# Designed miniproteins, single chains, continued (2): the designs that were tried, part 42

Each design is a single chain, and the fold is of that chain. pLDDT is the mean over its residues in the fold that is shown.

## One batch from the design tools (miniprotein)

Design m5443
Fold by ESMFold2-Fast:
Structure m5443 (fold): chain A 60 residues (1-60)
Amino acid sequence: MKKTAVVRVENGEWVLLEGELTPEQKALADELGRYLPDGTVVEITEDGEVRITRAPPLAP
């Protein structure tokens, strides 16, 4: 399987949860963070595929 990174969007920014980001993945995360809702969890692949895995934010 290809390497993937998981990030969480927080108020126009992102936080790395798992893996590492290439420069291309970082640019994509920055773009997604600008318009996705806070707490959205996104999986970004090395191929630039994006998968939204969690929205809205819910944490006990």
Scores: mean pLDDT 72

Design m5444
Fold by ESMFold2-Fast:
Structure m5444 (fold): chain A 65 residues (1-65)
Amino acid sequence: MDELLATLEAFARELQERGLVKSISVSGSTVRVEIDDSTQENLEAARELERLALALGVRLEITFL
């Protein structure tokens, strides 16, 4: 499970480096991200994160700002 969670966190960090994710936190087995919903690019990033989380079986929580 740690490897799958680390994979989702690494992808979220990549999106953060691209300016698409504002913050990332990990608590237990859950990855939490904050995304500005004001742009289509940020919404697409949220969809990509959700798809990856489902594929990996990792819990993801997204907060839109």
Scores: mean pLDDT 81

Design m5445
Fold by ESMFold2-Fast:
Structure m5445 (fold): chain A 102 residues (1-102)
Amino acid sequence: SVPIPDSVIKLLQESLLKASELIIKLHKEGKSVEEIIEALRKAAEEGKILPVIADMWIFLLETDEELAIKLAKEILESGASEEALEKTLEAYRQVVEQKAQS
């Protein structure tokens, strides 16, 4: 793989943290998956979250809500560490692959 610049990794980590905070906040408030997805789309439209990060979370929430919430909690607990980012991207890749094989 081509090395990703540190500036891009940091931007992804910041966006991942903001998205995870939004997801967990709304989940604790008893919001539906559809309401959480709409909030993520709005945050991306307002430039608060990178569209690519919002799209990833929307896909995870639609495909495996329990996994999405678990990953969001791990990101918050780690402060969006590089390890948490890598784990989240790998989980996303696996879900995409499994759905494509169905």
Scores: mean pLDDT 81

Design m5446
Fold by ESMFold2-Fast:
Structure m5446 (fold): chain A 75 residues (1-75)
Amino acid sequence: ITEEEIREAYRKFVENGLDVLKDPESRELLEKALEHYKAGNYDEAIELFRELLKSPDPVAQAIAAYLLRRFGVEL
């Protein structure tokens, strides 16, 4: 996956929400990660984003990679 694909996937997510994810388990996982982030529980959000990197959905992987890089987490 390229840096351009990562940025594009995140951009589409910002515009369209969870509907950009094809895999329902990945949607639920991303939703949980974002709820932890909103609650200020950043360590738990980071671990959930790491789990999203293992998703069969390449859009979910790209969104997770984007957010982990923004948190300064090495992939």
Scores: mean pLDDT 80

Design m5447
Fold by ESMFold2-Fast:
Structure m5447 (fold): chain A 85 residues (1-85)
Amino acid sequence: GDVEELFNQALLTLKRLENDELSIDEAKDFLEEVFDKYKNNIEFKSKIYNYLEKIENDEEVDLENDQDKLAYSLAQIYLRVLEKI
């Protein structure tokens, strides 16, 4: 579905960022597109925030569904963008 497709795009974006094959501006554009799509979804935004905190604390994450996988990948992209600004 749409969430699974976005998750696959997020994984590709993250890999391209890690390999220096994607600009920070391109990564920001992708994040802004996804955040605009989910701007009214408070639960999804809460998941992203929760995963940001878990990644920063090196905590184990249980990724049971495509929505959680997407939120986790977006959190990773966001943190990498912040590190390169």
Scores: mean pLDDT 82

Design m5448
Fold by ESMFold2-Fast:
Structure m5448 (fold): chain A 60 residues (1-60)
Amino acid sequence: MTQEQFDLEVEAALKYMEAAVLRIEAERARKNGDFETAEELEKQSDKLIAEADKLLEQAR
């Protein structure tokens, strides 16, 4: 494993964790009736997952 591959994998892992937190926050917003906030959090989560997937592809 190169240092560059390791750094990309770590960055991807951090983005996946942030995406998971945003999903939890989105569910909380939905339960509170704040559907607009839930939708925005879901969009941010999806964007982070896409960015993480690109980083993992670069690490291969």
Scores: mean pLDDT 84

Design m5449
Fold by ESMFold2-Fast:
Structure m5449 (fold): chain A 94 residues (1-94)
Amino acid sequence: AAVAAAVRALHDAFAAAGLTVNGITYTPERMARDAAEDIAILEQAYADGKLTPEDVAEISRRYAALAEQAKTDPAAAWAQLPAIHRYVREKIAA
């Protein structure tokens, strides 16, 4: 549950900031979709035993940290999101 809340908090912060990247405007509807996709990947990986409880806790901490950063610097937080996605992919591939 904690990871889902952290993922949603980050995407809500991007929507609230009106972030636009590469011509894409981040609306509440688009951010809700992106959050749902990230959460689904994490839930499936955990159910498949590819993520440990410690991995989920670390991913949750990283999303929560970016959510706080996005309140003051949404562009910098957005630039760091691919690193979390990479971390998740590496854990799933191991």
Scores: mean pLDDT 82

Design m5450
Fold by ESMFold2-Fast:
Structure m5450 (fold): chain A 66 residues (1-66)
Amino acid sequence: TPKLYSTAASNFATLAVTLGMPVSTAVEIAELVDQGKFDLAANLIRKNLSGEAKDKLLAYLEKIKA
């Protein structure tokens, strides 16, 4: 059975996929966000996205963290 994420983690995964991230990677990052592991989540974003897509997703991560 698929894991149910928090609303913030689910929205994050949806945005990540919309920005071109693979679903498997988006799910992994959503789990890190749900666990409060923001530094690890940010590192995966930087490895998987570039340019404006990377900047948008990192900005959303900072908004969740604050």
Scores: mean pLDDT 78

Design m5451
Fold by ESMFold2-Fast:
Structure m5451 (fold): chain A 105 residues (1-105)
Amino acid sequence: SQDYLSQGVRYLGRGDYDRAIQYFQQSIRLDPTNYTAWINLGQAYYRQGDYDRAIHYFQQGYNLAVQQGDNGGASGALDNLSDVYSRQGDQQRSQQYRQLSQQLS
């Protein structure tokens, strides 16, 4: 699962979002509790402008990070949710997620 995650991050960095998505989906298939893979899948959709899918996957990553007691992972997912809502013009939700992230940092 770490190899698929690493390959996904590599393709994400290259702007090959379709390949990144495929690798993150393989990582999730092998380890569905790996919140990092869910957050990176959200990032790939965010970079494609698919904000609804990005929100969905960031929310999944947040829930898993919270369940695992990882405040850093949860905070990171909340920052990503804040960024997506800001891009959609929802400044109220953006600020709410930013505030929650700061409370976990």
Scores: mean pLDDT 91

Design m5452
Fold by ESMFold2-Fast:
Structure m5452 (fold): chain A 68 residues (1-68)
Amino acid sequence: GPLEEEFLARVRELLEGDARLSEAEKERILQLIREGRGDAAASLLTSRGLDDLAERLSELVKEYLESL
C-alpha cells in the first residue's frame, strides 16, 4: 500500500545516498526489507562497519511498523 511504497522509497534513498555500498549490496538490503527481514539487513550493514547506516535503517523500520 502507499505507506509501504513510501517506506521502501525512503530506504532506497538512504542506501543510494551512501557511496560505501555497491549496487548489489543495496539491492540485497532492499530485498531483505521487502521480506520483513530488517534484522538481517541491519546485520549486513553492521558486518560492513556501517553502524550509522544500520541505526538509521532500524529507525525507519521502527517508524514504519508503528504506522501500521
Scores: mean pLDDT 84

Design m5453
Fold by ESMFold2-Fast:
Structure m5453 (fold): chain A 70 residues (1-70)
Amino acid sequence: HMEEIEKLKERLEKTKAQLQHAYDNAIAEFKKRIKDPEEQEKRIEAVKSAYDAGLAVAERRYQREIEKIK
């Protein structure tokens, strides 16, 4: 069971890294393309909300899978 748990943890970390990379890319793109500070901040807030939601989904999936193999 420990090997299965480790595999699930690795998958979670990989998903979190992918979400972080997408978030960083979106922020860089907005800073490059959006010159208005207010619009830039609004777009950054929106993508941060999406990032936080993505992390929550990944964590819930991880917890669900862990419970199945207990």
Scores: mean pLDDT 82

Design m5454
Fold by ESMFold2-Fast:
Structure m5454 (fold): chain A 79 residues (1-79)
Amino acid sequence: SHMTALVEFSDLTAPLKPGMTLYFADENGNVVAVGVVQSVEGNKALVELTAGRLEPGKSYHVYDENGNYLGTGTVLSVE
């Protein structure tokens, strides 16, 4: 089953857009989840996870499909 996560971003280096693929890495740089941005509201994005899992309350380093660092994402909720 696919999971949807609400993620709050700090230190964004570029604007988030619907349709962007995001790679979520832990503190050690291991990619633990991949998702697609469904919608953006301010510094928050609703992300549909296509692979892996995100944990509510945890923060991740977020990268685009080319490996560019986008910012730190904190997971507010998952469905």
Scores: mean pLDDT 87

Design m5455
Fold by ESMFold2-Fast:
Structure m5455 (fold): chain A 104 residues (1-104)
Amino acid sequence: MISDSIEAETEEGYKVKVSLSADPVTKELTVKVSVYSKNNELIVERSETTTLDESITDIKLSGIKASVEGNFVKMTFTVKITTENNEVLEATGSFALNFDKKKD
């Protein structure tokens, strides 16, 4: 399994983690996004899996930015994927996760 992860913190103290993992045998790519409170408690987590046409040999995550907008944590990041054919694909990922902002 090939994987990488990156994390950022919002001004409000929410910690955002993005993880990508690829199985070169099944060609499945899994994206997992987790949001933690300032007390390091998991608030919300989403995971999605897709099957690719070719095997991934390397994954690099970079440039993560996270911000709070209303009840959502919005995040952007850059993903760089190398395939079995030595092709390099670069894309920007973006997510908005509802975390039900409560006053502490």
Scores: mean pLDDT 78

Design m5456
Fold by ESMFold2-Fast:
Structure m5456 (fold): chain A 75 residues (1-75)
Amino acid sequence: SATKELRKRLVELAREFVDAAEKGDIEQMKEVIKRLEELKREAEALGDTGLALSIDNIIETAKKLIEQKKSYKVE
């Protein structure tokens, strides 16, 4: 089903985010968030409000992690 495909993609994106975070690749982390925002829109379009809320929570946590890493820039 379409919802099953979206859940599979969420797991894949979560793994990509962890990999980017382990490498300290802020640009890759931002790209994964962009793809998560697209996935959230797809979940909302299918009426899967539970999945959309889960994705939104993941996006917000990921954004906070990026801001924490950026806080050490002296510029």
Scores: mean pLDDT 81

Design m5457
Fold by ESMFold2-Fast:
Structure m5457 (fold): chain A 69 residues (1-69)
Amino acid sequence: MVAQQKVRYIAKADEMLKNGVSQEEIDKFIKEVEETLGEDAAQAVKDAIHAHKTYNLEFKEVTVTAPAP
């Protein structure tokens, strides 16, 4: 079933992110998901990756962002 496969790929993408895999490797993985399960599944994986990355970026952005006129 596509839904179960989608969950499997999302879990694998999350594991890859925790393992410190590069953005290029993640992009290749998303492309494989798109070719195997379709654009909807690929978008779900992208959303999961973006959420995980946003949590890490939010922490860094809070300390880095200081625009002064």
Scores: mean pLDDT 67

Design m5458
Fold by ESMFold2-Fast:
Structure m5458 (fold): chain A 128 residues (1-128)
Amino acid sequence: DLKKRIDELMEELRKKLDEISSGVPRMLLKHTVSHKDITYEEEVWVDPDNPESSLYSSLLHALLVARLLYDLGLVDEAQKLVELVEKALKSDLEEQIKLVDELQDLVLELSKKYNIKSSTRVLSSELV
C-alpha cells in the first residue's frame, strides 16, 4: 500500500529531524503543498549547520507532494517520488545530495504539470 509507505517514511523523517535538530542553531520550516481544496502541511526543525538535516527536510517535502499526487489518483507519479526518497535514505551523504537534487527537479516538474502549489517558509530561528 503506497499510502502506508508514505506515512511510514514521513514518520521516519520526522524522527530523524527531531534527533538532529534538538538543541543547536535551528530553524522551524513550514512545508505546504496544495491543489484546489486539498492542502498538506508539515512543520519541522532543521539544523542549518548539519547537511543531513536539510536533505531530510527536502525528502519530507517530496513525500507531501507524493501524498497529494496519490490523493489525486496519480499513483505512478507518487510512486516515483517515494522510490527516490527510499533510495536516498539508504544512500551515503554524497549520493543523498545527488538524489535530493534529482528529487527536487522531479517535484518541480510534477508540480508544474499537475498545478500543485509547493512552498517552504522559515517560521522561526533559534541561536545557541
Scores: mean pLDDT 87

Design m5459
Fold by ESMFold2-Fast:
Structure m5459 (fold): chain A 68 residues (1-68)
Amino acid sequence: SFEELTGEERLEVMEAIANKELLPGMTGALLGSTGAWVDLETAKALEREGGLVDGKKEEIVETLVKPK
């Protein structure tokens, strides 16, 4: 979950969003399936974290559940 990320990992997520490394189509698909791929607590954690949460919540969520 987002709360389990270190400060450096959170910075990497923010940099990935800034560099457009996340695919818009995948982000849209993730949001269309929000209840399937990310839990409500993760979404709330992104909201509480601040920073990019207000403008980039969808892209951050996609990064957390991206297949490895």
Scores: mean pLDDT 43

Design m5460
Fold by ESMFold2-Fast:
Structure m5460 (fold): chain A 71 residues (1-71)
Amino acid sequence: DEIEKTVKELAKIFGLKLSEEKFKEAVKIAEELRKRLEGKGIPLKAISGAALFVAAGGMSLEEAIEELEKK
């Protein structure tokens, strides 16, 4: 819910046009990133933004994890 809202909000800010299927994919990726980075104090907006770029094909899941761990 909160992740879905944040992903859609960031897509508008970045000027990205995505289908509902791609938004659902980004939400699932964000949930996976949150699980893998649990306890590392990464903000939800950073996780949601990285997930959006992974779903859009701009980076891999592993690249997103590396970037989020760097802060």
Scores: mean pLDDT 77

Design m5461
Fold by ESMFold2-Fast:
Structure m5461 (fold): chain A 67 residues (1-67)
Amino acid sequence: TTTVTATATEEGVTVSGGPSSVVGFEADLSARESGLTVPGVLDTATGAKATGPALAFGGSATLTLTG
């Protein structure tokens, strides 16, 4: 198992940790409102997408991957 951390800011979403097979994390933060949560999506190097936890504007989310 590996852990990937995604952090949401006014400049977008940043991703740290995890395997090299993880290339991004996406969430629709266009509303940019404190307390609003949106579904997170994990992008992989193979082009597959996985559902991640909800991400709050200004917050962070942690994803645990198997493999």
Scores: mean pLDDT 58

Design m5462
Fold by ESMFold2-Fast:
Structure m5462 (fold): chain A 94 residues (1-94)
Amino acid sequence: SMVEELEELIERVREILEERDPELARKIVEELERAKEAVENGDWEGAAEALDAAARLLEEAIKRFPELAEELRELLLRVETLAGIARIQIEVSK
C-alpha cells in the first residue's frame, strides 16, 4: 500500500516537474525511491527521513514554480501524510 503510493508519487513528480526542472525532479524522485526502499526493508526511521527530505524539496519547487503550486502542494500533502504514517510505525514497532 505505502509502496504503491510512493510509486504513484514518483510518477507524478516526473510528470509535473521533469520538463521545468529535471535536476530538482530527479532529487525529489531519489528521496522518494529511498523512502520506498526503506519501507520495503522495514526501516520506518529511514523512510520518515527520506520523506522529510522530499517534502523540503517540494517546498523549494513550489517557491520556484508558483504556476505549479496547486499540483505541487497536493504532492507535498501526500508526502507529509506518508511521513506521519512512518512515524506512527516507529512508535508501534517500539
Scores: mean pLDDT 88

Design m5463
Fold by ESMFold2-Fast:
Structure m5463 (fold): chain A 69 residues (1-69)
Amino acid sequence: SEMEENLKLAEKRGQEASKQVFSVVKEVLAKLDELGVDEAEQHTLLSQAVRLIVEEKLSVDEAIKKVLA
């Protein structure tokens, strides 16, 4: 049934979106750690970098460059 298929698609899309966000968060944190950014500053910069990637469609590298500038 179409309703059953739509529910499965919505669940799959939700899982895929969550996996993408989780992957982006991991990559941003790993790069900030590699650059020697302290843990407290990493938490502040993480939210800004994720916003730039999601809203402004920037790469992880460009987002980090902007938040560190």
Scores: mean pLDDT 75

Design m5464
Fold by ESMFold2-Fast:
Structure m5464 (fold): chain A 79 residues (1-79)
Amino acid sequence: MKDEIKKLLDQADDALKNNDSETAIKLSKETIELAEKNKDYGSISLAYTILSGAYYLQGDNVTAMGYVGKSLGYLRKAS
């Protein structure tokens, strides 16, 4: 399960770096669902960071900023 979360997160990040916002959104949401089941707050935080970047690429700055807030919230829980 942890290996699967890491794999999905790496694939989502790669999609974002290749400007594939749709794939980044899909894989990030899948990462969040799996990470929530495992209480992996660090991976949830990273997935929300990727979601923020993906929505920014789509020009949805309001949604992107919302996901930045969620990422920071989960990062605090991970610490």
Scores: mean pLDDT 85

Design m5465
Fold by ESMFold2-Fast:
Structure m5465 (fold): chain A 71 residues (1-71)
Amino acid sequence: MRAETRERLRKRIEETKETALKLLKKFEEQDKKNPASSELVARFVGLVLRLLDAEDKEKVVKEIEELIEKV
């Protein structure tokens, strides 16, 4: 594998990690005010896993933000 490809992959993983952590923090803040159901927690986890593998990360981020608003 080319060094340039490894560096791009590493940067994308780091950026995705930062985005996922920000979304988790928002979910935790909402959950503290109004405890989420098991179904909402399961959907949140599923969407975060989709975010890691998604080509269009912005669409998945919007779906996660909409879910957080429902808590």
Scores: mean pLDDT 70

Design m5466
Fold by ESMFold2-Fast:
Structure m5466 (fold): chain A 82 residues (1-82)
Amino acid sequence: MEIEKEIDEELARLKATQRPSTPEEEAVAQRVIDRLLAQATPEEKAFLQEVIDRARAAGLTPEQIYELVRFALTLILKEKAK
Protein backbone atom coordinates (compact mmCIF):
# COMPACT_ATOMS: atom_id res chain seq x y z
CA MET A 1 0.00 0.00 0.00
CA GLU A 2 1.24 3.51 -0.88
CA ILE A 3 0.56 4.81 2.64
CA GLU A 4 2.72 2.10 4.22
CA LYS A 5 5.64 2.87 1.91
CA GLU A 6 5.34 6.61 2.55
CA ILE A 7 5.35 6.00 6.32
CA ASP A 8 8.43 3.77 6.02
CA GLU A 9 10.24 6.54 4.10
CA GLU A 10 9.28 9.14 6.72
CA LEU A 11 10.44 6.80 9.51
CA ALA A 12 13.84 6.46 7.78
CA ARG A 13 14.05 10.25 7.38
CA LEU A 14 13.23 10.85 11.06
CA LYS A 15 15.85 8.31 12.14
CA ALA A 16 18.47 9.97 9.90
CA THR A 17 17.69 13.36 11.48
CA GLN A 18 17.44 12.01 15.05
CA ARG A 19 18.19 14.55 17.76
CA PRO A 20 18.56 14.23 21.55
CA SER A 21 15.30 14.48 23.50
CA THR A 22 14.67 15.42 27.12
CA PRO A 23 12.50 13.39 29.54
CA GLU A 24 9.99 16.28 29.48
CA GLU A 25 9.76 16.20 25.67
CA GLU A 26 9.29 12.41 25.77
CA ALA A 27 6.52 12.64 28.38
CA VAL A 28 4.66 15.35 26.44
CA ALA A 29 5.00 13.48 23.14
CA GLN A 30 3.67 10.24 24.66
CA ARG A 31 0.69 12.10 26.18
CA VAL A 32 -0.14 13.69 22.82
CA ILE A 33 0.14 10.33 21.02
CA ASP A 34 -2.22 8.73 23.55
CA ARG A 35 -4.74 11.56 23.03
CA LEU A 36 -4.57 11.19 19.23
CA LEU A 37 -5.19 7.44 19.51
CA ALA A 38 -8.19 8.06 21.79
CA GLN A 39 -9.76 10.24 19.07
CA ALA A 40 -9.09 7.79 16.19
CA THR A 41 -11.52 5.25 14.74
CA PRO A 42 -10.81 1.57 15.57
CA GLU A 43 -9.29 1.04 12.11
CA GLU A 44 -7.15 4.19 12.36
CA LYS A 45 -6.09 3.30 15.91
CA ALA A 46 -4.96 -0.21 14.87
CA PHE A 47 -2.93 1.20 11.97
CA LEU A 48 -1.42 4.00 14.06
CA GLN A 49 -0.47 1.55 16.82
CA GLU A 50 1.37 -0.54 14.22
CA VAL A 51 3.20 2.60 13.03
CA ILE A 52 4.10 3.48 16.64
CA ASP A 53 5.38 -0.06 17.31
CA ARG A 54 7.55 0.02 14.17
CA ALA A 55 8.95 3.44 15.09
CA ARG A 56 9.82 2.28 18.61
CA ALA A 57 11.48 -0.86 17.23
CA ALA A 58 13.53 1.39 14.91
CA GLY A 59 14.70 3.46 17.91
CA LEU A 60 12.84 6.71 17.25
CA THR A 61 12.28 9.11 20.15
CA PRO A 62 8.70 9.69 21.39
CA GLU A 63 8.76 13.17 19.80
CA GLN A 64 9.75 11.64 16.45
CA ILE A 65 7.06 8.98 16.90
CA TYR A 66 4.52 11.79 17.36
CA GLU A 67 5.73 13.42 14.12
CA LEU A 68 5.41 10.10 12.28
CA VAL A 69 1.89 9.50 13.69
CA ARG A 70 0.81 13.00 12.62
CA PHE A 71 2.21 12.30 9.13
CA ALA A 72 0.39 8.94 8.99
CA LEU A 73 -2.90 10.62 9.98
CA THR A 74 -2.44 13.15 7.16
CA LEU A 75 -1.97 10.31 4.65
CA ILE A 76 -5.05 8.45 5.95
CA LEU A 77 -7.19 11.60 5.68
CA LYS A 78 -5.99 12.23 2.11
CA GLU A 79 -6.88 8.66 1.07
CA LYS A 80 -10.37 8.97 2.62
CA ALA A 81 -10.91 12.30 0.82
CA LYS A 82 -10.57 10.57 -2.58
Scores: mean pLDDT 77

Design m5467
Fold by ESMFold2-Fast:
Structure m5467 (fold): chain A 68 residues (1-68)
Amino acid sequence: MISNAEFFQTVLDTAELIAKLPPEEAARWRARLGELVDEYLANKDNPEKRQAIAEEIRRLRDEVAAAV
C-alpha cells in the first residue's frame, strides 16, 4: 500500500514536470492530475482504490516525463 507521503511526493514531482510543458498541454495534464488527486481523497476508506489511483498517478508521471 502506498503511503500518503509517497502519493503526494509523486503528485509534486508530476506537477514540476507538467510546468516544463507548453501552457495548453500543461493545462490538460494538470486537469488529469487534479482528477486523480480528488479521487484519491474521496476514497480515504477504500485502500484498494487508493492503491489503484496511486498506480495511475505513477503512470501519469511517466507519460508526462516522456512528453517534456
Scores: mean pLDDT 81

Design m5468
Fold by ESMFold2-Fast:
Structure m5468 (fold): chain A 75 residues (1-75)
Amino acid sequence: MRKFEISGFDRADLDRVVTQVRAVVDKYGGEILEVDPERRRIVVAVPEEKYEEALRQLRVVASLYGAEVRDAGPA
């Protein structure tokens, strides 16, 4: 599996971001590994076979909230 870190969204948007991120990772057979409200950070894992599609969709979600998506390496 491959990890992504999503960060930089407003704390007030956390629940909405988590909901949309969960929909993306569920679609690609991934999972949410960590939600950190204080650091405004979500860590997810997706299968490597779905990496590029998941990254593209996560970037779309992140852009709605002024957030960033970073590759965090192997899960």
Scores: mean pLDDT 84

Design m5469
Fold by ESMFold2-Fast:
Structure m5469 (fold): chain A 59 residues (1-59)
Amino acid sequence: SAAEEAAKRAQRIAQLKAEIEEGMKRAHDLSLRNDREGLVALAEEMKPIHDELQKLLAG
């Protein structure tokens, strides 16, 4: 059902947005510590999350 697919997509979008918000908090903490290596590692970790969100919002 299109409604069931839309509901699942909306739930996944909400989950990804929550993960991005948590990632932003982690990035802020790493920035305060001047942890450049940690920031690079976090950016790589967050990339597939951002990519998935972009695809869901575009489709």
Scores: mean pLDDT 88

Design m5470
Fold by ESMFold2-Fast:
Structure m5470 (fold): chain A 93 residues (1-93)
Amino acid sequence: SMEALIEELRRRAEEAQSGSAEEQHEVMLEVLEAMLEKAVEAVKEGKLEIKEVKEKFERIIDEYIEAHREDAELVARLEEIRERFLKKLEEIE
């Protein structure tokens, strides 16, 4: 389900918070990208509805941006991931 995918995304991002701050952020971004790609594949397979995926992942990315708003570099990378993800969803509509 979409809820299970979102919970897994949050859990894996939290687990990535080991090592140095730079290492933690890099692993978190890699986990986020991998989970977003999995969500896109689930939409292609007809397992998830595109509108639901878009709305819920936009919210998750907004929450991460708000939590790290003082880290301009991390925020910029999160915004780039958002834009890239939205373009991928647009291509499969």
Scores: mean pLDDT 74

Design m5471
Fold by ESMFold2-Fast:
Structure m5471 (fold): chain A 80 residues (1-80)
Amino acid sequence: SHMVSLDEEEEKELLREAEEAKRIVERMIKEGKLPEPEELEKGIASTEAVAEILEKIGAEEVAEEARRVKELFEEALKKV
């Protein structure tokens, strides 16, 4: 079996992407400009799947950030 390990640079790039996703969702919540509930549910499912993959490859910090993005989508869904 081929194990995928992330390089330090790859981890940093994924962390930046997760941080950007958090900022987007936080801004949507703050401004009350939330997308349709279906889009938020899709975001929850997507971030959960990504977090599971990241955990399997040992990228625990990025997995935690993905879970934080999921929490923000769940929070946004409660406000629509």
Scores: mean pLDDT 73

Design m5472
Fold by ESMFold2-Fast:
Structure m5472 (fold): chain A 87 residues (1-87)
Amino acid sequence: SKKEKLEKEKKEAEEEFEEELRESQELAEKAEEALKKAEEAEKKGDKKKAEELKKKARELIMEEASESVEAIGYISTKLSYEREIKK
C-alpha cells in the first residue's frame, strides 16, 4: 500500500540522516585535529606548516557545513513523509 511505501521511505531517510550525521562528526573531528596540530606547529616556530594545517582545517569545516546542509534535507524529507503517513 501507499502507507507501507511511505513508512519504508521514512525509515530509509532516517538511516540516510544517521549516515550523514556520522560523516559530519568525522569531518569535525578531523578539523579539530588539524587545528590542534597547527597550534603545535606554531609553538615550534613552523609558521608554514601551521598555515597549511589551518587551511586544511578550513577546508574540512567547509566540507562539514556542506554535509550538515544535506542532513537537514533528510530531516525535511522525513517530516514530509510523517505528514503523509498521518493522513
Scores: mean pLDDT 77

Design m5473
Fold by ESMFold2-Fast:
Structure m5473 (fold): chain A 79 residues (1-79)
Amino acid sequence: MEESIKKLEKSKTDKEVTKATFEAMSEAQELAAQGKFDEAVKGLDNAIEAVKKSKASEETKKKLVDQLNGLKQSILDSR
């Protein structure tokens, strides 16, 4: 997840931020499937902060943060 978060922090367009966010979500789902729930949740928290600090539009940031929070809640509920 560190590499995906670095891509997200360096992303300058809505398209790049969206792509990097989906990559981070995919990695978090893989970690959760392996039972690594705490690592998955921490990765999603880092992705949320990176999205908020990105140069994406306010609408794109809100959408992606909502999706990341939804996945985080789903992973927490599966514990």
Scores: mean pLDDT 81

Design m5474
Fold by ESMFold2-Fast:
Structure m5474 (fold): chain A 67 residues (1-67)
Amino acid sequence: MREYFNEVLKELAKEAEKRKEERLAWAKENMKGKSDMEQTELLIEYNRELFKEKGEEALKVFEELLK
């Protein structure tokens, strides 16, 4: 069971790695020259993208960090 779960996580990690580069490029381009409030909104949007890939768990971690 745990071995199967680890294989699934490896595949998700590889997909997340590819998408992470795309998201970092997006954030770098879109955050440059933005106000603090606009950057906060972009971080929320970034967390929504993580939610799509990893579900509620990733969003929960970021909400905790934003406290």
Scores: mean pLDDT 64

Design m5475
Fold by ESMFold2-Fast:
Structure m5475 (fold): chain A 67 residues (1-67)
Amino acid sequence: MDFADYLIEGQRAEAAGDYAAALEHYRKALALVEENRDSLPAEDADTLLATLRAKIARMEEKLAELA
């Protein structure tokens, strides 16, 4: 799967309130962006990494709140 597919699935899970699934998808998207960083424009890669890290932190925060 492309990192974009994982990002979309993460956003859908987040919108549905499934923070655990959203976290899993965002982590996979982040890993793929990091692995393929050199195939992306640096500006786009930096923006995607920052966005994904922020989303991951938010999902972890939501899960901690529910525990």
Scores: mean pLDDT 80

Design m5476
Fold by ESMFold2-Fast:
Formats: structure tokens, sequence, C-alpha cells
Structure m5476 (fold): chain A 65 residues (1-65)
């Protein structure tokens, strides 16, 4: 059903959000231990996962409408 498909997309979006949080946290640790420049790749990866999360939430919302 469309509702089940929407729930699956939202669950996937939540997974991407958790990955984004994880990389953001790792970035903060790297920044403290090594420095800001070393942390940049982790923050960029976090942003990519947050973008994926937003895209999948939007797809889920559209399918549920």
Amino acid sequence: SMKKEAQELISKAAGYAISGIGYDFQGDLVKRQVGEDAAKPYYELSKEYYKLSAEYFAKGDELAA
C-alpha cells in the first residue's frame, strides 16, 4: 500500500539522519583531537546524509499525501 511505502521511505530517512548525527559527532571529536581542517570531511559527510534524509522524508510525505 502507499502508506506502507511512505513509512518505508520515512524509516530510510530516519536512518540517514542517524548517520548524519554520527558523522557530525565524529567531526567534533576529530576537531578537538587533531584540528578543524581534519574534521572538515566528517562535517561534509554529515551534510550529505542530512540532505539524503530530507530528500527521503520529502518523498515519504509526497507519497502519503
Scores: mean pLDDT 88

Design m5477
Fold by ESMFold2-Fast:
Structure m5477 (fold): chain A 103 residues (1-103)
Amino acid sequence: LEELKEKAKKNLEEYRKIYEEAVNNALPFDVPEEDWERLVRAARAQAAVTALEVIENAEKVGHTEKLPEAEELLKLAGELEEAIKAGRAAEVGRELIREAERL
């Protein structure tokens, strides 16, 4: 178990290096699907929070369609963003109505 945890940590650091280098050097977003899945799986085995971080980094390099979990999280994030926009629009509408009633 400890050996697997240490291996997962090393895989996460390597994952971060690869994607940080890709972003900074404008490399093609053609990282192999097997590497993405392996790193996400290792992170999930270590901790859910760590796995989320790996998926977020995958989103930044544009390979989210290669990771089913990343696709689901992006969908949920998009739905949440739209819900927040709708909520703010409703609140702004209420303030505008209140100001109009004061006139």
Scores: mean pLDDT 45

Design m5478
Fold by ESMFold2-Fast:
Structure m5478 (fold): chain A 65 residues (1-65)
Amino acid sequence: GVKVPEENKKRILAVEDELIRRLTRGEALPSVRELAELAGMSQGTFSRYYKAVTGKSPREVIAEM
């Protein structure tokens, strides 16, 4: 498995909370690029860490919402 530093894990969880808030409010969902920027990560690092923490890639989550 991928080891995710605690600070990066907190950023991933904050991004997931923001996605849930936007979905609950019927707001437009951000792109994977915007989510990575919110997390302060490159898209590659963000996608890897997001999958390690949540079990799904950001692309899969956005496509299913």
Scores: mean pLDDT 80

